Designed miniproteins, single chains. Designs and how they scored, part 35

Each design is a single chain, and the fold is of that chain. pLDDT is the mean over its residues in the fold that is shown.

## One batch from the design tools (miniprotein)

Design m1271
Fold by ESMFold2-Fast:
Structure m1271 (fold): chain A 112 residues (1-112)
Amino acid sequence: MEFARRLEELRDYLVNELGFAEEVEELGPGRERRTLTFEADGHTLTVTFEREDGEITLSLSDPAARALIREAMRAGAGTAEALAARLREMGVPEAIADAIGALLARIQAMGA
């Protein structure tokens, strides 16, 4: 219950504060998929939220973004700014790096 609420708060943050575009797909009663897309400078970051009977699952659809995330976290960056700075050092475009950094900082805050 509490983790599902935090995932909904993360979704609201991405859409309302970071400007992700949201598409909703109804999979059936009590089931929906939300695809959140952030586009900058010809690059796309996609985050998927899937709800089933009150449970929410978060996934990242881009394998390259997942690899960059693992490396940034391994480097010990603990804030949105530090994560974004690390991703920029790795050659990620600024807008995408900032969006990923903010996403990771919120996920880390949920896990702490």
Scores: mean pLDDT 69

Design m1272
Fold by ESMFold2-Fast:
Structure m1272 (fold): chain A 65 residues (1-65)
Amino acid sequence: SDEEDLKLVEELLLKLLEDEEKYKKFEEAVENKDKEEVIKILKELGYSEEEARRLAEILLKSQES
């Protein structure tokens, strides 16, 4: 649901705020629409493969809208 997706994004933003270097890499990957790099960074932040893929889809779709 949209509420669950928003919670995942909020949790991600909180994790990224604690790691400035990963946050910069994440922003660059999203700007380049590099889905594999986004997934890799999310997995390094502790997300599962399925969660990382779901978040990557949400984030990349939001950049297009």
Scores: mean pLDDT 78

Design m1273
Fold by ESMFold2-Fast:
Structure m1273 (fold): chain A 74 residues (1-74)
Amino acid sequence: MEEMKKIVEEGKKKLKELAEKNAPISEVKKVYNEYVDKLKEKAKKYDVPDQEFQKYLGELHNAYEEAVKEIEKK
């Protein structure tokens, strides 16, 4: 549980930093995929219920979409 929250918060922070720096969309996608993979690995290790996993995945995906939108505004 706490490990999943930590991964999501780290991912959100990194995605926000990339958006602030106007990083290439390819870099944003790469970082997002790295954190999705970390989230999947921890979910498997701790037998996280699918509902809980989907919640964390959704939070991370929303952060990714916001980062992309922020960059694409320019």
Scores: mean pLDDT 82

Design m1274
Fold by ESMFold2-Fast:
Structure m1274 (fold): chain A 62 residues (1-62)
Amino acid sequence: SKLKEEWKKLEDEGLTAYAAGDVEKIAQLFREASKKYEEAFKANPDDFGAHTNAYYSRLLAE
């Protein structure tokens, strides 16, 4: 999905900024990613929730 691609890109950029120690950029990217996440969740809460729960279940089990 377009929104999922955008917030994933922001998260990837955030990890890159974290490795570089760019604290201000990390904070900005975090806020933007959070906005994208909330927008996507509001648009498709059931589908997004199910996807997130499946991911968490796999992480906790294995």
Scores: mean pLDDT 64

Design m1275
Fold by ESMFold2-Fast:
Structure m1275 (fold): chain A 86 residues (1-86)
Amino acid sequence: VLEELEKRIEELRKKMEELKEEMEKETDKEKIRKKAVEISALGIEIATLSFAKYLLTEKGRSPELVRAIAEGRGEEELALLEKEKA
């Protein structure tokens, strides 16, 4: 799970860097806007995966909870968090 998270974060960071580089060279306002939206979406995903990694490595949370967070299954994330408290 940890190795999968680190690999995914690295892949997303590379994509973000490529989009930022393309945006810096772009002169079309509409294309710049679309790239900015994509960069924002990637940033949110990277933040979510980084938080999932933190929960796994620093907080000792279950791999199941970490997978739910990484896959964007918000309701399942909350259900698993409540299950761990019980």
Scores: mean pLDDT 69

Design m1276
Fold by ESMFold2-Fast:
Structure m1276 (fold): chain A 68 residues (1-68)
Amino acid sequence: MKFKAYPIDENTVRLESSEPGVLVLPDGTKIPLNGSLDLSVEELLESELVLPDGTKLRLRDVVEVVVE
């Protein structure tokens, strides 16, 4: 599985996923993943990722932050 975050500014990152899934934000909002999504740094660190097989992961544990 490949999840990458590209920093846009100090508070915003672009999350890109090559796989479908559902992102659960800290406020409980569910967002389907089907490409790219802009998130705050707080949302990146505190959100849960639900994969198509039902696996639940913390987004911060599986995302690669791309510096370039």
Scores: mean pLDDT 77

Design m1277
Fold by ESMFold2-Fast:
Structure m1277 (fold): chain A 62 residues (1-62)
Amino acid sequence: MEIEELERLAREAEEEARRYAAKAEELERAGAPRSEVRKAVLLSVGYRLRAIGYEVDRRLLE
């Protein structure tokens, strides 16, 4: 796997994490059920962990 590909994948995962974090805030402001807010938060966390994984893989290739 190329370093450039890992950098792109990490960036994309960070963007998705930010989108789900924003979605969680939107749901909370709209008074959505706590379960819906938690789901969006968990998705945000999942994407953040994925981005970290790609960053670790990139550093191991250096």
Scores: mean pLDDT 82

Design m1278
Fold by ESMFold2-Fast:
Structure m1278 (fold): chain A 91 residues (1-91)
Amino acid sequence: SMEEIERFVRGLSIGVRAALEAARRIRAGAAPEEAVEAAVERVLKESKTKLELEGAAVGLALMATIARIAGEDRIAEALREAAERVLAAAE
């Protein structure tokens, strides 16, 4: 349904924004594990439904792929871990 698509897209937006914040933190010298924890906490706080959590996991995974293509392997791995943790929480 359109409502399900809209919820998923909201989640995707949350995940992408959390990924960008995590990437900025890591680039500024934060430990990857701290950036992952902050990103997961933000997603869990802002997501209201399972579809939004699933969308956020996809957003984080997409940003991990973009980071890997850009040669930011450390950021890519952190974002992949955040995506896995968010997806587990959507169960």
Scores: mean pLDDT 90

Design m1279
Fold by ESMFold2-Fast:
Structure m1279 (fold): chain A 69 residues (1-69)
Amino acid sequence: GAEEAAEAAARAAAAGDAEAAGEALQRGGGAAPETAANLGRAVVETAREGGPEAAREAARAAARGAAAA
């Protein structure tokens, strides 16, 4: 579900892996591939600027948004 997708995306983002973060959001959140790729990059950038906690919050928001779209 969206929560599992958020955790997987946050973990990938903490490792700097935008592709894996986007793939997690696509598989668990239902996001379209292009949207998932953009969200994955955004979560990685959030991790770089705000650290792992900020990345987890961003990933949760992205997963919920993807599931609603």
Scores: mean pLDDT 77

Design m1280
Fold by ESMFold2-Fast:
Formats: C-alpha cells, structure tokens, sequence
Structure m1280 (fold): chain A 80 residues (1-80)
C-alpha cells in the first residue's frame, strides 16, 4: 500500500501533467478522463475520498463533452 503523502502527490502530479497536455491539445477527452480516473484511485488509496469524488466527477464531465481545459482548471482549484 502506498504512503498517503506519496499517493496524494502522485495524484496531483498526474492532474498537472494532464493540464499541460490538454492546454497543448495533445490529449483526447477520453484519454484525459482515464488519467483523471487514475488520479482518483490514487486519492482513494491515500484515504482522501472527497478529493477522489471531485476527480471522478471531473472525469465524468469530460466524457459528457465539457471543455477539457476548463474541467482540469476548475478541478485543480477545487483540490485546495
């Protein structure tokens, strides 16, 4: 099992990398959504259920056709 601090840091790094890829239009919405689901799983392993829920909600918004850049920027603001 990952240490909570390491798992949470890995989740945040995953979202940061996705923000850069989305800003450069290098990633399709479905790939970005998969990346967010990985980040959500890492937050769950860290014991942070609320952050995991926020990230999963963002992944759902991407699959529903929301603007990937806007979704990721809003998510990072919500993650404290």
Amino acid sequence: MLDKEIAEAMALMTIEVLKQAVSRKEVEPEEAARGLEIAAELFEKAGNTKKAELVRRAAERLREGADPREVVEELLKELE
Scores: mean pLDDT 81

Design m1281
Fold by ESMFold2-Fast:
Structure m1281 (fold): chain A 65 residues (1-65)
Amino acid sequence: SLERLKKLRELKEQVVKALVEEGVPEHVARLAASFVISRDLTTGKIASVEEAVKRARELIREAEE
């Protein structure tokens, strides 16, 4: 639904903001947030901001290793 897509967009923006505030470069934060949102879009579940940020941090750490 349109409402679900709006919630996913809001979640993405909050994740990007949180990561950038922690010192993550914006382009890296946006890429990680996009992967997290794609997973939520596919599974039909919407993660909390806290869960999404944690998952995005894990993706960034794994990609940098």
Scores: mean pLDDT 77

Design m1282
Fold by ESMFold2-Fast:
Structure m1282 (fold): chain A 98 residues (1-98)
Amino acid sequence: MEEQEFNREIAVSLLLALAGIYKSQGKEELAEALERAAELLEAGDIEGAQEAVIEAAERLKKEGKTEEAVELLRFAASAIEPVDSEVAEELRKKAESL
């Protein structure tokens, strides 16, 4: 059954929903990073989506926004877990090491 396609569509929708929330808060760079991750996921580039999220989190950490970086990584891990559980675990480990 189309479980992989369905899970990817849900993950993309969740990332876009969070991007919309960040846009409404004036957090344009976070919104753009999540939109990019969603586009890469929709194209089937899970590794590219992981890298986009990690880059956004590292930027937040450099800006002193470590708590937002952790929240971003945890949310992305939860969204991606049904698509790729190993990538989700790597994102959670990044959140713990920030």
Scores: mean pLDDT 81

Design m1283
Fold by ESMFold2-Fast:
Structure m1283 (fold): chain A 65 residues (1-65)
Amino acid sequence: VDRERAIELLEEALKLTDNPQVKKLIETALKYLRDGDYVNALAAIDEALKLPTSEEVKKLLEEAR
């Protein structure tokens, strides 16, 4: 996934999630992606995927990897 598409998917996931921990990790991943830090962005996405969330949010996070 290119940077622009990953940002779009993460912004969609951020709108759908009510889990504050997932929201914080998505915001962290977005910050890293905007800074060009893909390694730390992927790590934040992987941490968010370990938390309980809806299937729609999980699918968006998996597609953003």
Scores: mean pLDDT 81

Design m1284
Fold by ESMFold2-Fast:
Structure m1284 (fold): chain A 128 residues (1-128)
Amino acid sequence: SIIDLLSSRFSEEEVDILFSALVQAGLYIDAGDVDGAYQALLDAIEKILEVDPDRGVDAFLLLAKFTLTGKDISIEEFAERLKNKDFAEKDPKKRDLWIEVFLRIAEELLKKVPDSERLKKFKEALES
């Protein structure tokens, strides 16, 4: 469960913010609204990032990896699964919208945390 994964690493307040944003983003993706999904997730991630940049990056990477693969895995395993088209989301249209949202968020976060090697590797995996 995504809630169990979030609860293992984040506070109850952070879990509520992140999970609510993920649910809202999912509804936007179902409606084909990439901008709505992007804004909902970015707003939630930035609330954590403003307090602790490393925790904000952790939150983003966990949500993105779980949404695309159903698992909390290394960036290396994530890249391999994307290359092999091993996705949790089976609808290719929704998958492409999620990838676009996460790529846009990674680009925005890199402006604020330009030295994050994890974000750079994650962005490279999404572009492959």
Scores: mean pLDDT 88

Design m1285
Fold by ESMFold2-Fast:
Structure m1285 (fold): chain A 60 residues (1-60)
Amino acid sequence: SANEERIKYLKELIEDYKKKIELLKELAKKNPEFKEMYEETIKEGEKQIAELEKKIKELE
């Protein structure tokens, strides 16, 4: 169904966000002076993942 391709795209987008969050966590460890900025960006990314996961559940 058309929903299968949409779900696949959303899952790929979630994986992209997860990879970016892991990179930001590594950067926060290497650059503690920017920790607060990285933590806010990580928090925003985690909110986006939660919204995308909710959309997947609504399409299933």
Scores: mean pLDDT 87

Design m1286
Fold by ESMFold2-Fast:
Structure m1286 (fold): chain A 74 residues (1-74)
Amino acid sequence: MEEEKREALEKMIEEARLLGNEEIVEVLERALEDISEEALFEALREILEVLLEEARKRGDAEAAAELERALASG
């Protein structure tokens, strides 16, 4: 379980670096250092907030609404 979460985080960090999103990389690296359930939920929330801001800047109302629902559900 923990090792599977670590592998998923490492893949997400690689993708975020490829995309040049340093904020997401920093959030994911913190979660990787403290791989507790609380740290992972906090990291996910921060990532969703960053993605929501990007969706709003892009004018993607559908993506923004979906991300807002994800944040409200957590």
Scores: mean pLDDT 73

Design m1287
Fold by ESMFold2-Fast:
Structure m1287 (fold): chain A 68 residues (1-68)
Amino acid sequence: SMEDIEKAKELIEEAEELLKKGDFEKAKRLLQEASNLLVRAVLDGFVEEAEELGKRIKEIKEKYGIKD
């Protein structure tokens, strides 16, 4: 749903702030939760929005050296 997209975006933004503070464990949990919401959004037909946010998650993980 579009609400899943909006929630995922909020979680990604919170995760970025946690990464800036060095809280990698909590940030990784929020990025995983966001990824799960994006999978649900894709199944609901919000493919383009979910792909854009999924790319942002990958870029954040690469920037901070998070492997998963």
Scores: mean pLDDT 85

Design m1288
Fold by ESMFold2-Fast:
Structure m1288 (fold): chain A 55 residues (1-55)
Amino acid sequence: EKVEELIEKYEKDLREKLKTAGASDEFIDRYLARHRPLLRAAAEADPEGFEKLYK
């Protein structure tokens, strides 16, 4: 649960930043989908460090 919350917060924050930079929704969706397994592994290894680093 906490790991899923960290991933969701990271993805939400990144989506907002990418939209502000002019990225399309399609690009963002594909980018997030590809990187989700790596984000999960990172969040599982160090949830607190993940939150601090990517928030």
Scores: mean pLDDT 74

Design m1289
Fold by ESMFold2-Fast:
Structure m1289 (fold): chain A 82 residues (1-82)
Amino acid sequence: NAMEKYAKEIEETAKRIGERLVKDARSLGASPEQIEEIRKLVEEGRKKAVDLAKQGKISEATATLMAAVLEAVGRLIELELS
């Protein structure tokens, strides 16, 4: 059941990060559309990472979630520059 436990940790971590990024986007004056884009980026990364974790591909799952989070952070930087 190690894969199920790791998949659950990925799920919970992605949810916490997504909530934090959405809060940060709102504080930067992001539009509802921009907030939804950030939310979707994290959600798609979460789905892919959970699927990889369930397959026992733990390093790939972690890297996938990290890539999605970094992309979402990039959108926050773009908001600051606009």
Scores: mean pLDDT 83

Design m1290
Fold by ESMFold2-Fast:
Structure m1290 (fold): chain A 87 residues (1-87)
Amino acid sequence: TLEVAKAWARRLAEEYGLPPEKVEEVLKRIEEYYRENPSASLNELLKKADEEVLRAVEELPEEKRKEIEELEEQRAKEREAYLEKLA
């Protein structure tokens, strides 16, 4: 259903570190696709969700992409430090 596809898109967007503004844009595009294609299968909606998340990542301004990359790098360092402390 549409709700399952939206939940999937939100999860993927979070994994890619998209800002909340872009997450909402992705969800809106999935809703628009479903309105135009109400007979679309769940698999088709999930594929559309994947495409829109990837498009949103590519469409980010360079400044926003750098901010996301910096946040991901910092989070990766925090995870590594946590794991080293447990070892």
Scores: mean pLDDT 72

Design m1291
Fold by ESMFold2-Fast:
Structure m1291 (fold): chain A 66 residues (1-66)
Amino acid sequence: MQMEQAIQQAEERGQQALSVIKEANKLVEEGNNAEGTAEYNGKKYKLKVEMDADGVPYITVEEIPK
């Protein structure tokens, strides 16, 4: 049934979103130049921690084409 498939896909996306958040938090903890990859909604993304001019960490996200 379409409802069963929608629930399964929502659960998978939810787990992927949580995995992305966990990777982002881990990268921030590891500090500047830490890199990781995450998969969300069938696409792969490269995550990288960078520092701004004030020394505040931020994460850049780049889609990895296949």
Scores: mean pLDDT 68

Design m1292
Fold by ESMFold2-Fast:
Structure m1292 (fold): chain A 62 residues (1-62)
Amino acid sequence: SMAERRARAEELLARAKEALAAGDLETAQVLSHEAFALLRDDPEAVEAAQRELVRAYIEANR
């Protein structure tokens, strides 16, 4: 279902943010791409996810 795909994408994005905080950019990129693939039919959700990942990246590099 769409709800299941969204929940899975949210879990992948949470893991991607953890990877960014740990400095693991490769893992963050892989997880982010998988999450974006799940959200591909929802461009607004993709944009929101991209903004959150950028914020997490900036936070990790303070």
Scores: mean pLDDT 85

Design m1293
Fold by ESMFold2-Fast:
Structure m1293 (fold): chain A 65 residues (1-65)
Amino acid sequence: MSALERVREAELARLEAELAALDLSPQQRKTFEALVAQLRAATTVEEITALARQLRDLIASAKAR
């Protein structure tokens, strides 16, 4: 496995665990699934990091209430 693939899998595992604990609206879930798909398609560390940050920000927003 490449270092890039390992980083991607680690980020996805962490984010999926946080998602499983959240009651997302249908719109939030759709946005989350779109970002996860982009993360899986990402080919650089910079893309993975940026998308993981966006997913984390979405999770934080969902937890704000």
Scores: mean pLDDT 76

Design m1294
Fold by ESMFold2-Fast:
Structure m1294 (fold): chain A 80 residues (1-80)
Amino acid sequence: MEKEVEELLREVRRLEEEARRAHEAGDYERAARLLEEAAELLERLARLYEEAGDEERAELFRRAAERARELARLLREKAE
């Protein structure tokens, strides 16, 4: 689990950095897509912690995934 968690966290950070760069470039559609991908990985992190019995961390990552999806929705509205 530790190695898988570290790999997922690294990928989430990469996607968030790419999304920020896309947003700075005015590419709201790409930024939204990258945040949606990050949300999927955050949901995977939540499931891993839930399976390990760490409900507090599972909740944290579920909330992070929801926030990423909400931001993606707002960015898609700007792209329209």
Scores: mean pLDDT 86

Design m1295
Fold by ESMFold2-Fast:
Structure m1295 (fold): chain A 60 residues (1-60)
Amino acid sequence: DPALEHYRQGEEAFRAGDYREAVRHYQKGLVEASKIPDPEERARLIARLGRALAEARGRL
């Protein structure tokens, strides 16, 4: 799952304190999540990535 892979990479960058790298991964994750055919899975992952992106941006 490309969206979930980007989410995990973003989380790893966030834990390392690399908030700019985390933002890049979360943004890529959102693009991939928008392509998920299942509406429920798509909405859930977009919400998760959106919250993570907002938190990472708040650290910049």
Scores: mean pLDDT 88

Design m1296
Fold by ESMFold2-Fast:
Structure m1296 (fold): chain A 67 residues (1-67)
Amino acid sequence: NLDKGIEALNKKDYESAVKNFEKALKEDPNNAGALYNLGLALEKLGKKEEAKEYKEKAIEINPILGE
């Protein structure tokens, strides 16, 4: 699901990206890559507050993502 989310993100299908990253997080809730990319997809959909929360959680798990 992480790979499918990234594929959707690259195709600018942000709704499908969100759905696939949410599925990845059901399998691994601490997947920093899925959390960060979910934030990116939400930001593209104009959901800025939700995007910030997911990105911040991703950075807490993997600080390199905040660089």
Scores: mean pLDDT 80

Design m1297
Fold by ESMFold2-Fast:
Structure m1297 (fold): chain A 69 residues (1-69)
Amino acid sequence: GARERILRLIGEILRLIGEIFDLERELEEAKKKGDEEKAKELEEKIKELEEKRKELLEELKRLGKEIGK
């Protein structure tokens, strides 16, 4: 049902949040080491995951509205 789909989607969002946190930690370390190239690569990866999180959050909102109808 729609509730089961919402719970799975929440699980995927939480996983992405965890991956973003790990990359942000690596980014801080790269910045401390002065590794500009690695920092840039990590920033790009973080942006990609943030866009995926945004898409999943929008889908979650749509599913919530459908249940509320």
Scores: mean pLDDT 82

Design m1298
Fold by ESMFold2-Fast:
Structure m1298 (fold): chain A 63 residues (1-63)
Amino acid sequence: TLEKEREAAEAKGKAEGNAFLSKLNPELKDVGKQFEEAARAIDEDPEEGKKLYKEAEKLLKEA
């Protein structure tokens, strides 16, 4: 659906933004890499990509 495509695009944008910010903080480098992988995955499989994004977000919260 169009809503699914919109959600995937928003998730990708957030993942790319968080990956960029994490590169500015060496302690969050691994989390940034996870967000980059999520952003790429969203382009290939939006459902799997959103799942990876949520996992990366959880890691960021726990870091």
Scores: mean pLDDT 76

Design m1299
Fold by ESMFold2-Fast:
Structure m1299 (fold): chain A 72 residues (1-72)
Amino acid sequence: LDEEIKKLEEQAKKEKDPDKKALLLVELGLVYAHAGEYEKALEYYEKAVEVAEGELKEQLEALLKRFKETVA
């Protein structure tokens, strides 16, 4: 878990493409969600939405809204 998180964080930090970076942040959120850390998962999903552009941003906003409703 910790090594996977560190690897994804390093990849996201180095990624220059906004949409690719957003997808890496979504993967980080999924890793935290699988670990039961839903608050951290939410933070990474919110960062992904902030970074993403165009259609991907709209898709991630919809997914984030559903995730918030599911874990509340």
Scores: mean pLDDT 79

Design m1300
Fold by ESMFold2-Fast:
Structure m1300 (fold): chain A 75 residues (1-75)
Amino acid sequence: SELDKFLEEAKKRIDRVVEELKAQGKSLDEIETALNRELARIIQEARKRFTPEEVEKFLKELLSYRQKKLDELSA
């Protein structure tokens, strides 16, 4: 579905932010701040493109993925 494609693209955008900032030696707090900015952009895009029900499902998966990436950084 279009929603599933956007979720996979959103995950790639999250991965890119994490990988680039880790390569630059940024702290966990700096990476979290950058991720929050990227997530705000992604969420705004989702709200304009999808139904409220689709956005709810998308946000659950997106926020879960964000937490997984932050947990991996602190391990």
Scores: mean pLDDT 88

Design m1301
Fold by ESMFold2-Fast:
Structure m1301 (fold): chain A 59 residues (1-59)
Amino acid sequence: GKVTIKGEVSEEAKKAAEKLAAKGADVELDGENKTATVSGGPLSETAKRVAEKELSEAL
């Protein structure tokens, strides 16, 4: 599934997205809608929660 987090796309959000992408997550930043969406293959519920926390803290 996908996790969508609402917030301003900042430099911190971009860096968090780059770190998550380096770990194999598929991260989509939408500055127009002010959302960050994390998706990917077999992301466990724990990995999704970690990604959600990292992005929500950066947004």
Scores: mean pLDDT 64

Design m1302
Fold by ESMFold2-Fast:
Structure m1302 (fold): chain A 75 residues (1-75)
Amino acid sequence: SAQIEEMRRLLEEGARLYREAREAIEAGDLKTAQEKVEELRRLAERASRISPALAAMLEETVRDLEEQIRRAEEE
């Protein structure tokens, strides 16, 4: 199914962006981390047309990363 393959691609892309954002946070590169979060937001919007559940999961991931960046900026 084309929809299943697209969902798999979106999930893999989301995992990659999450990893890259986490690595940027660990390195103190908050600008790059924010750019990766923005890419995840766009991915969530694309996912919403295929799977509302996947979009919701990506949006939760965005909120988690934004909280991590906020805490890093305070420390």
Scores: mean pLDDT 87

Design m1303
Fold by ESMFold2-Fast:
Structure m1303 (fold): chain A 80 residues (1-80)
Amino acid sequence: DELEKGIEHLEKVIKETDPKSKEYVLALAGLGTQYFQLGKYEEAIELYEEALKLSKEYGLLSEEEIKGLEYRIEEARELL
């Protein structure tokens, strides 16, 4: 399954990457998107919110990237 392989890959990136890095935050957001595609909207929201929190705390994402995460959270909330 393509989604299962994507999840496994992103989990490895998260484990091997500095949690204060852009790569870590993007891996969290990517994992959230994989859970969204599996219909796991609550888990997707939690991952997007963690990515958003870290990105704001450490200045890791642009304003446009932050807005993108906020839109994904809202989209997932509408499907609950």
Scores: mean pLDDT 84

Design m1304
Fold by ESMFold2-Fast:
Structure m1304 (fold): chain A 64 residues (1-64)
Amino acid sequence: SRREELEQRLEELERRAEQLEDPVVRESVLSLVDQARRLLDRGDLDRAETLVRAAERLLEEYER
């Protein structure tokens, strides 16, 4: 389901964030993950996905 896909992506984002040496980038990603989880708990899948994508893009820019 879409919810299960978002939960899996959030787990991957947390795993990747824990490996980051930059505390500012790490905290930014974790903040987006926390916000997305609260949105999933409320059933707001569209906003949760927007935050997941934002976190993924932030990591992609940092890893380049």
Scores: mean pLDDT 85

Design m1305
Fold by ESMFold2-Fast:
Structure m1305 (fold): chain A 91 residues (1-91)
Amino acid sequence: SLVEEGKKLYEKGKELLKQGKGGEASLLAGEAAVLFGKAGDIKGAEEAYKLAVEGAKIGLKDPSQLSEAIGGALSGIGGLFEAGIKSGKLV
């Protein structure tokens, strides 16, 4: 399911963040947020969005991780927005 796929990406993102790989962590967390958003799981999307932002804060300090950090943050925002629409919380 989308929720199960999102959870797998979220857990991998958490592991990458613990390793200091903020850009990659942000990208996987952002993808997880999109999957949770499509499933209407607002709590999952919020948690994944927060992880994407934390990963982006670390990744933005490293020029080699800039693309992943930006991509992850944007995907995280998009996932949260989609979850809001799907759950009826966002017009």
Scores: mean pLDDT 84

Design m1306
Fold by ESMFold2-Fast:
Structure m1306 (fold): chain A 89 residues (1-89)
Amino acid sequence: ATPLSREAILLEAEASLLVMEASIKLRYAKPEDRKQALQEAIKLLKKAKELLQQALDLYKQAGDEKGAAIAQSNIEAVEKEIEELEKEL
């Protein structure tokens, strides 16, 4: 339980950093670099989604229903952001 939940938390932390990196990339992109920044941000968010999916699987294995619910919510948020950014390409 504890080792799996700990690993899941670390994966969520890594995913959060990738989401933040994507946000920074978009915020500081010059207008002429916007399309490239969108492509790079989408790639980072897709990696974050993969890490969150791994965290969700670990929480489920640990029987951590609260952790699993939070991870699922974060996956849905990242999926929505990817969809919104892909519409701008």
Scores: mean pLDDT 90

Design m1307
Fold by ESMFold2-Fast:
Structure m1307 (fold): chain A 86 residues (1-86)
Amino acid sequence: MLEELIAKLEELREKYTSPDQLDEVIAALRELGFSDEVIAGVRDAVENLGVSPKEVLDMLIEALRSAPEATPEEQAALARRFGVPL
């Protein structure tokens, strides 16, 4: 599941590179099961902090790539943060 989630985020990163595509990125993240809190954070980062959708996706990918080396408690914390089962 985690590997599939990372692969989907990498596809989104390649497909959606423009700030104009933020709504498409948000819709795709919802389809992947990310929580409304994470979605709100992504929207805020792009709209208010000037972070590109690609940069936000890169940050999410790197955070999730560290999860296989994390303890079960840390993996559960990531699952709660992102609203997805890991």
Scores: mean pLDDT 69

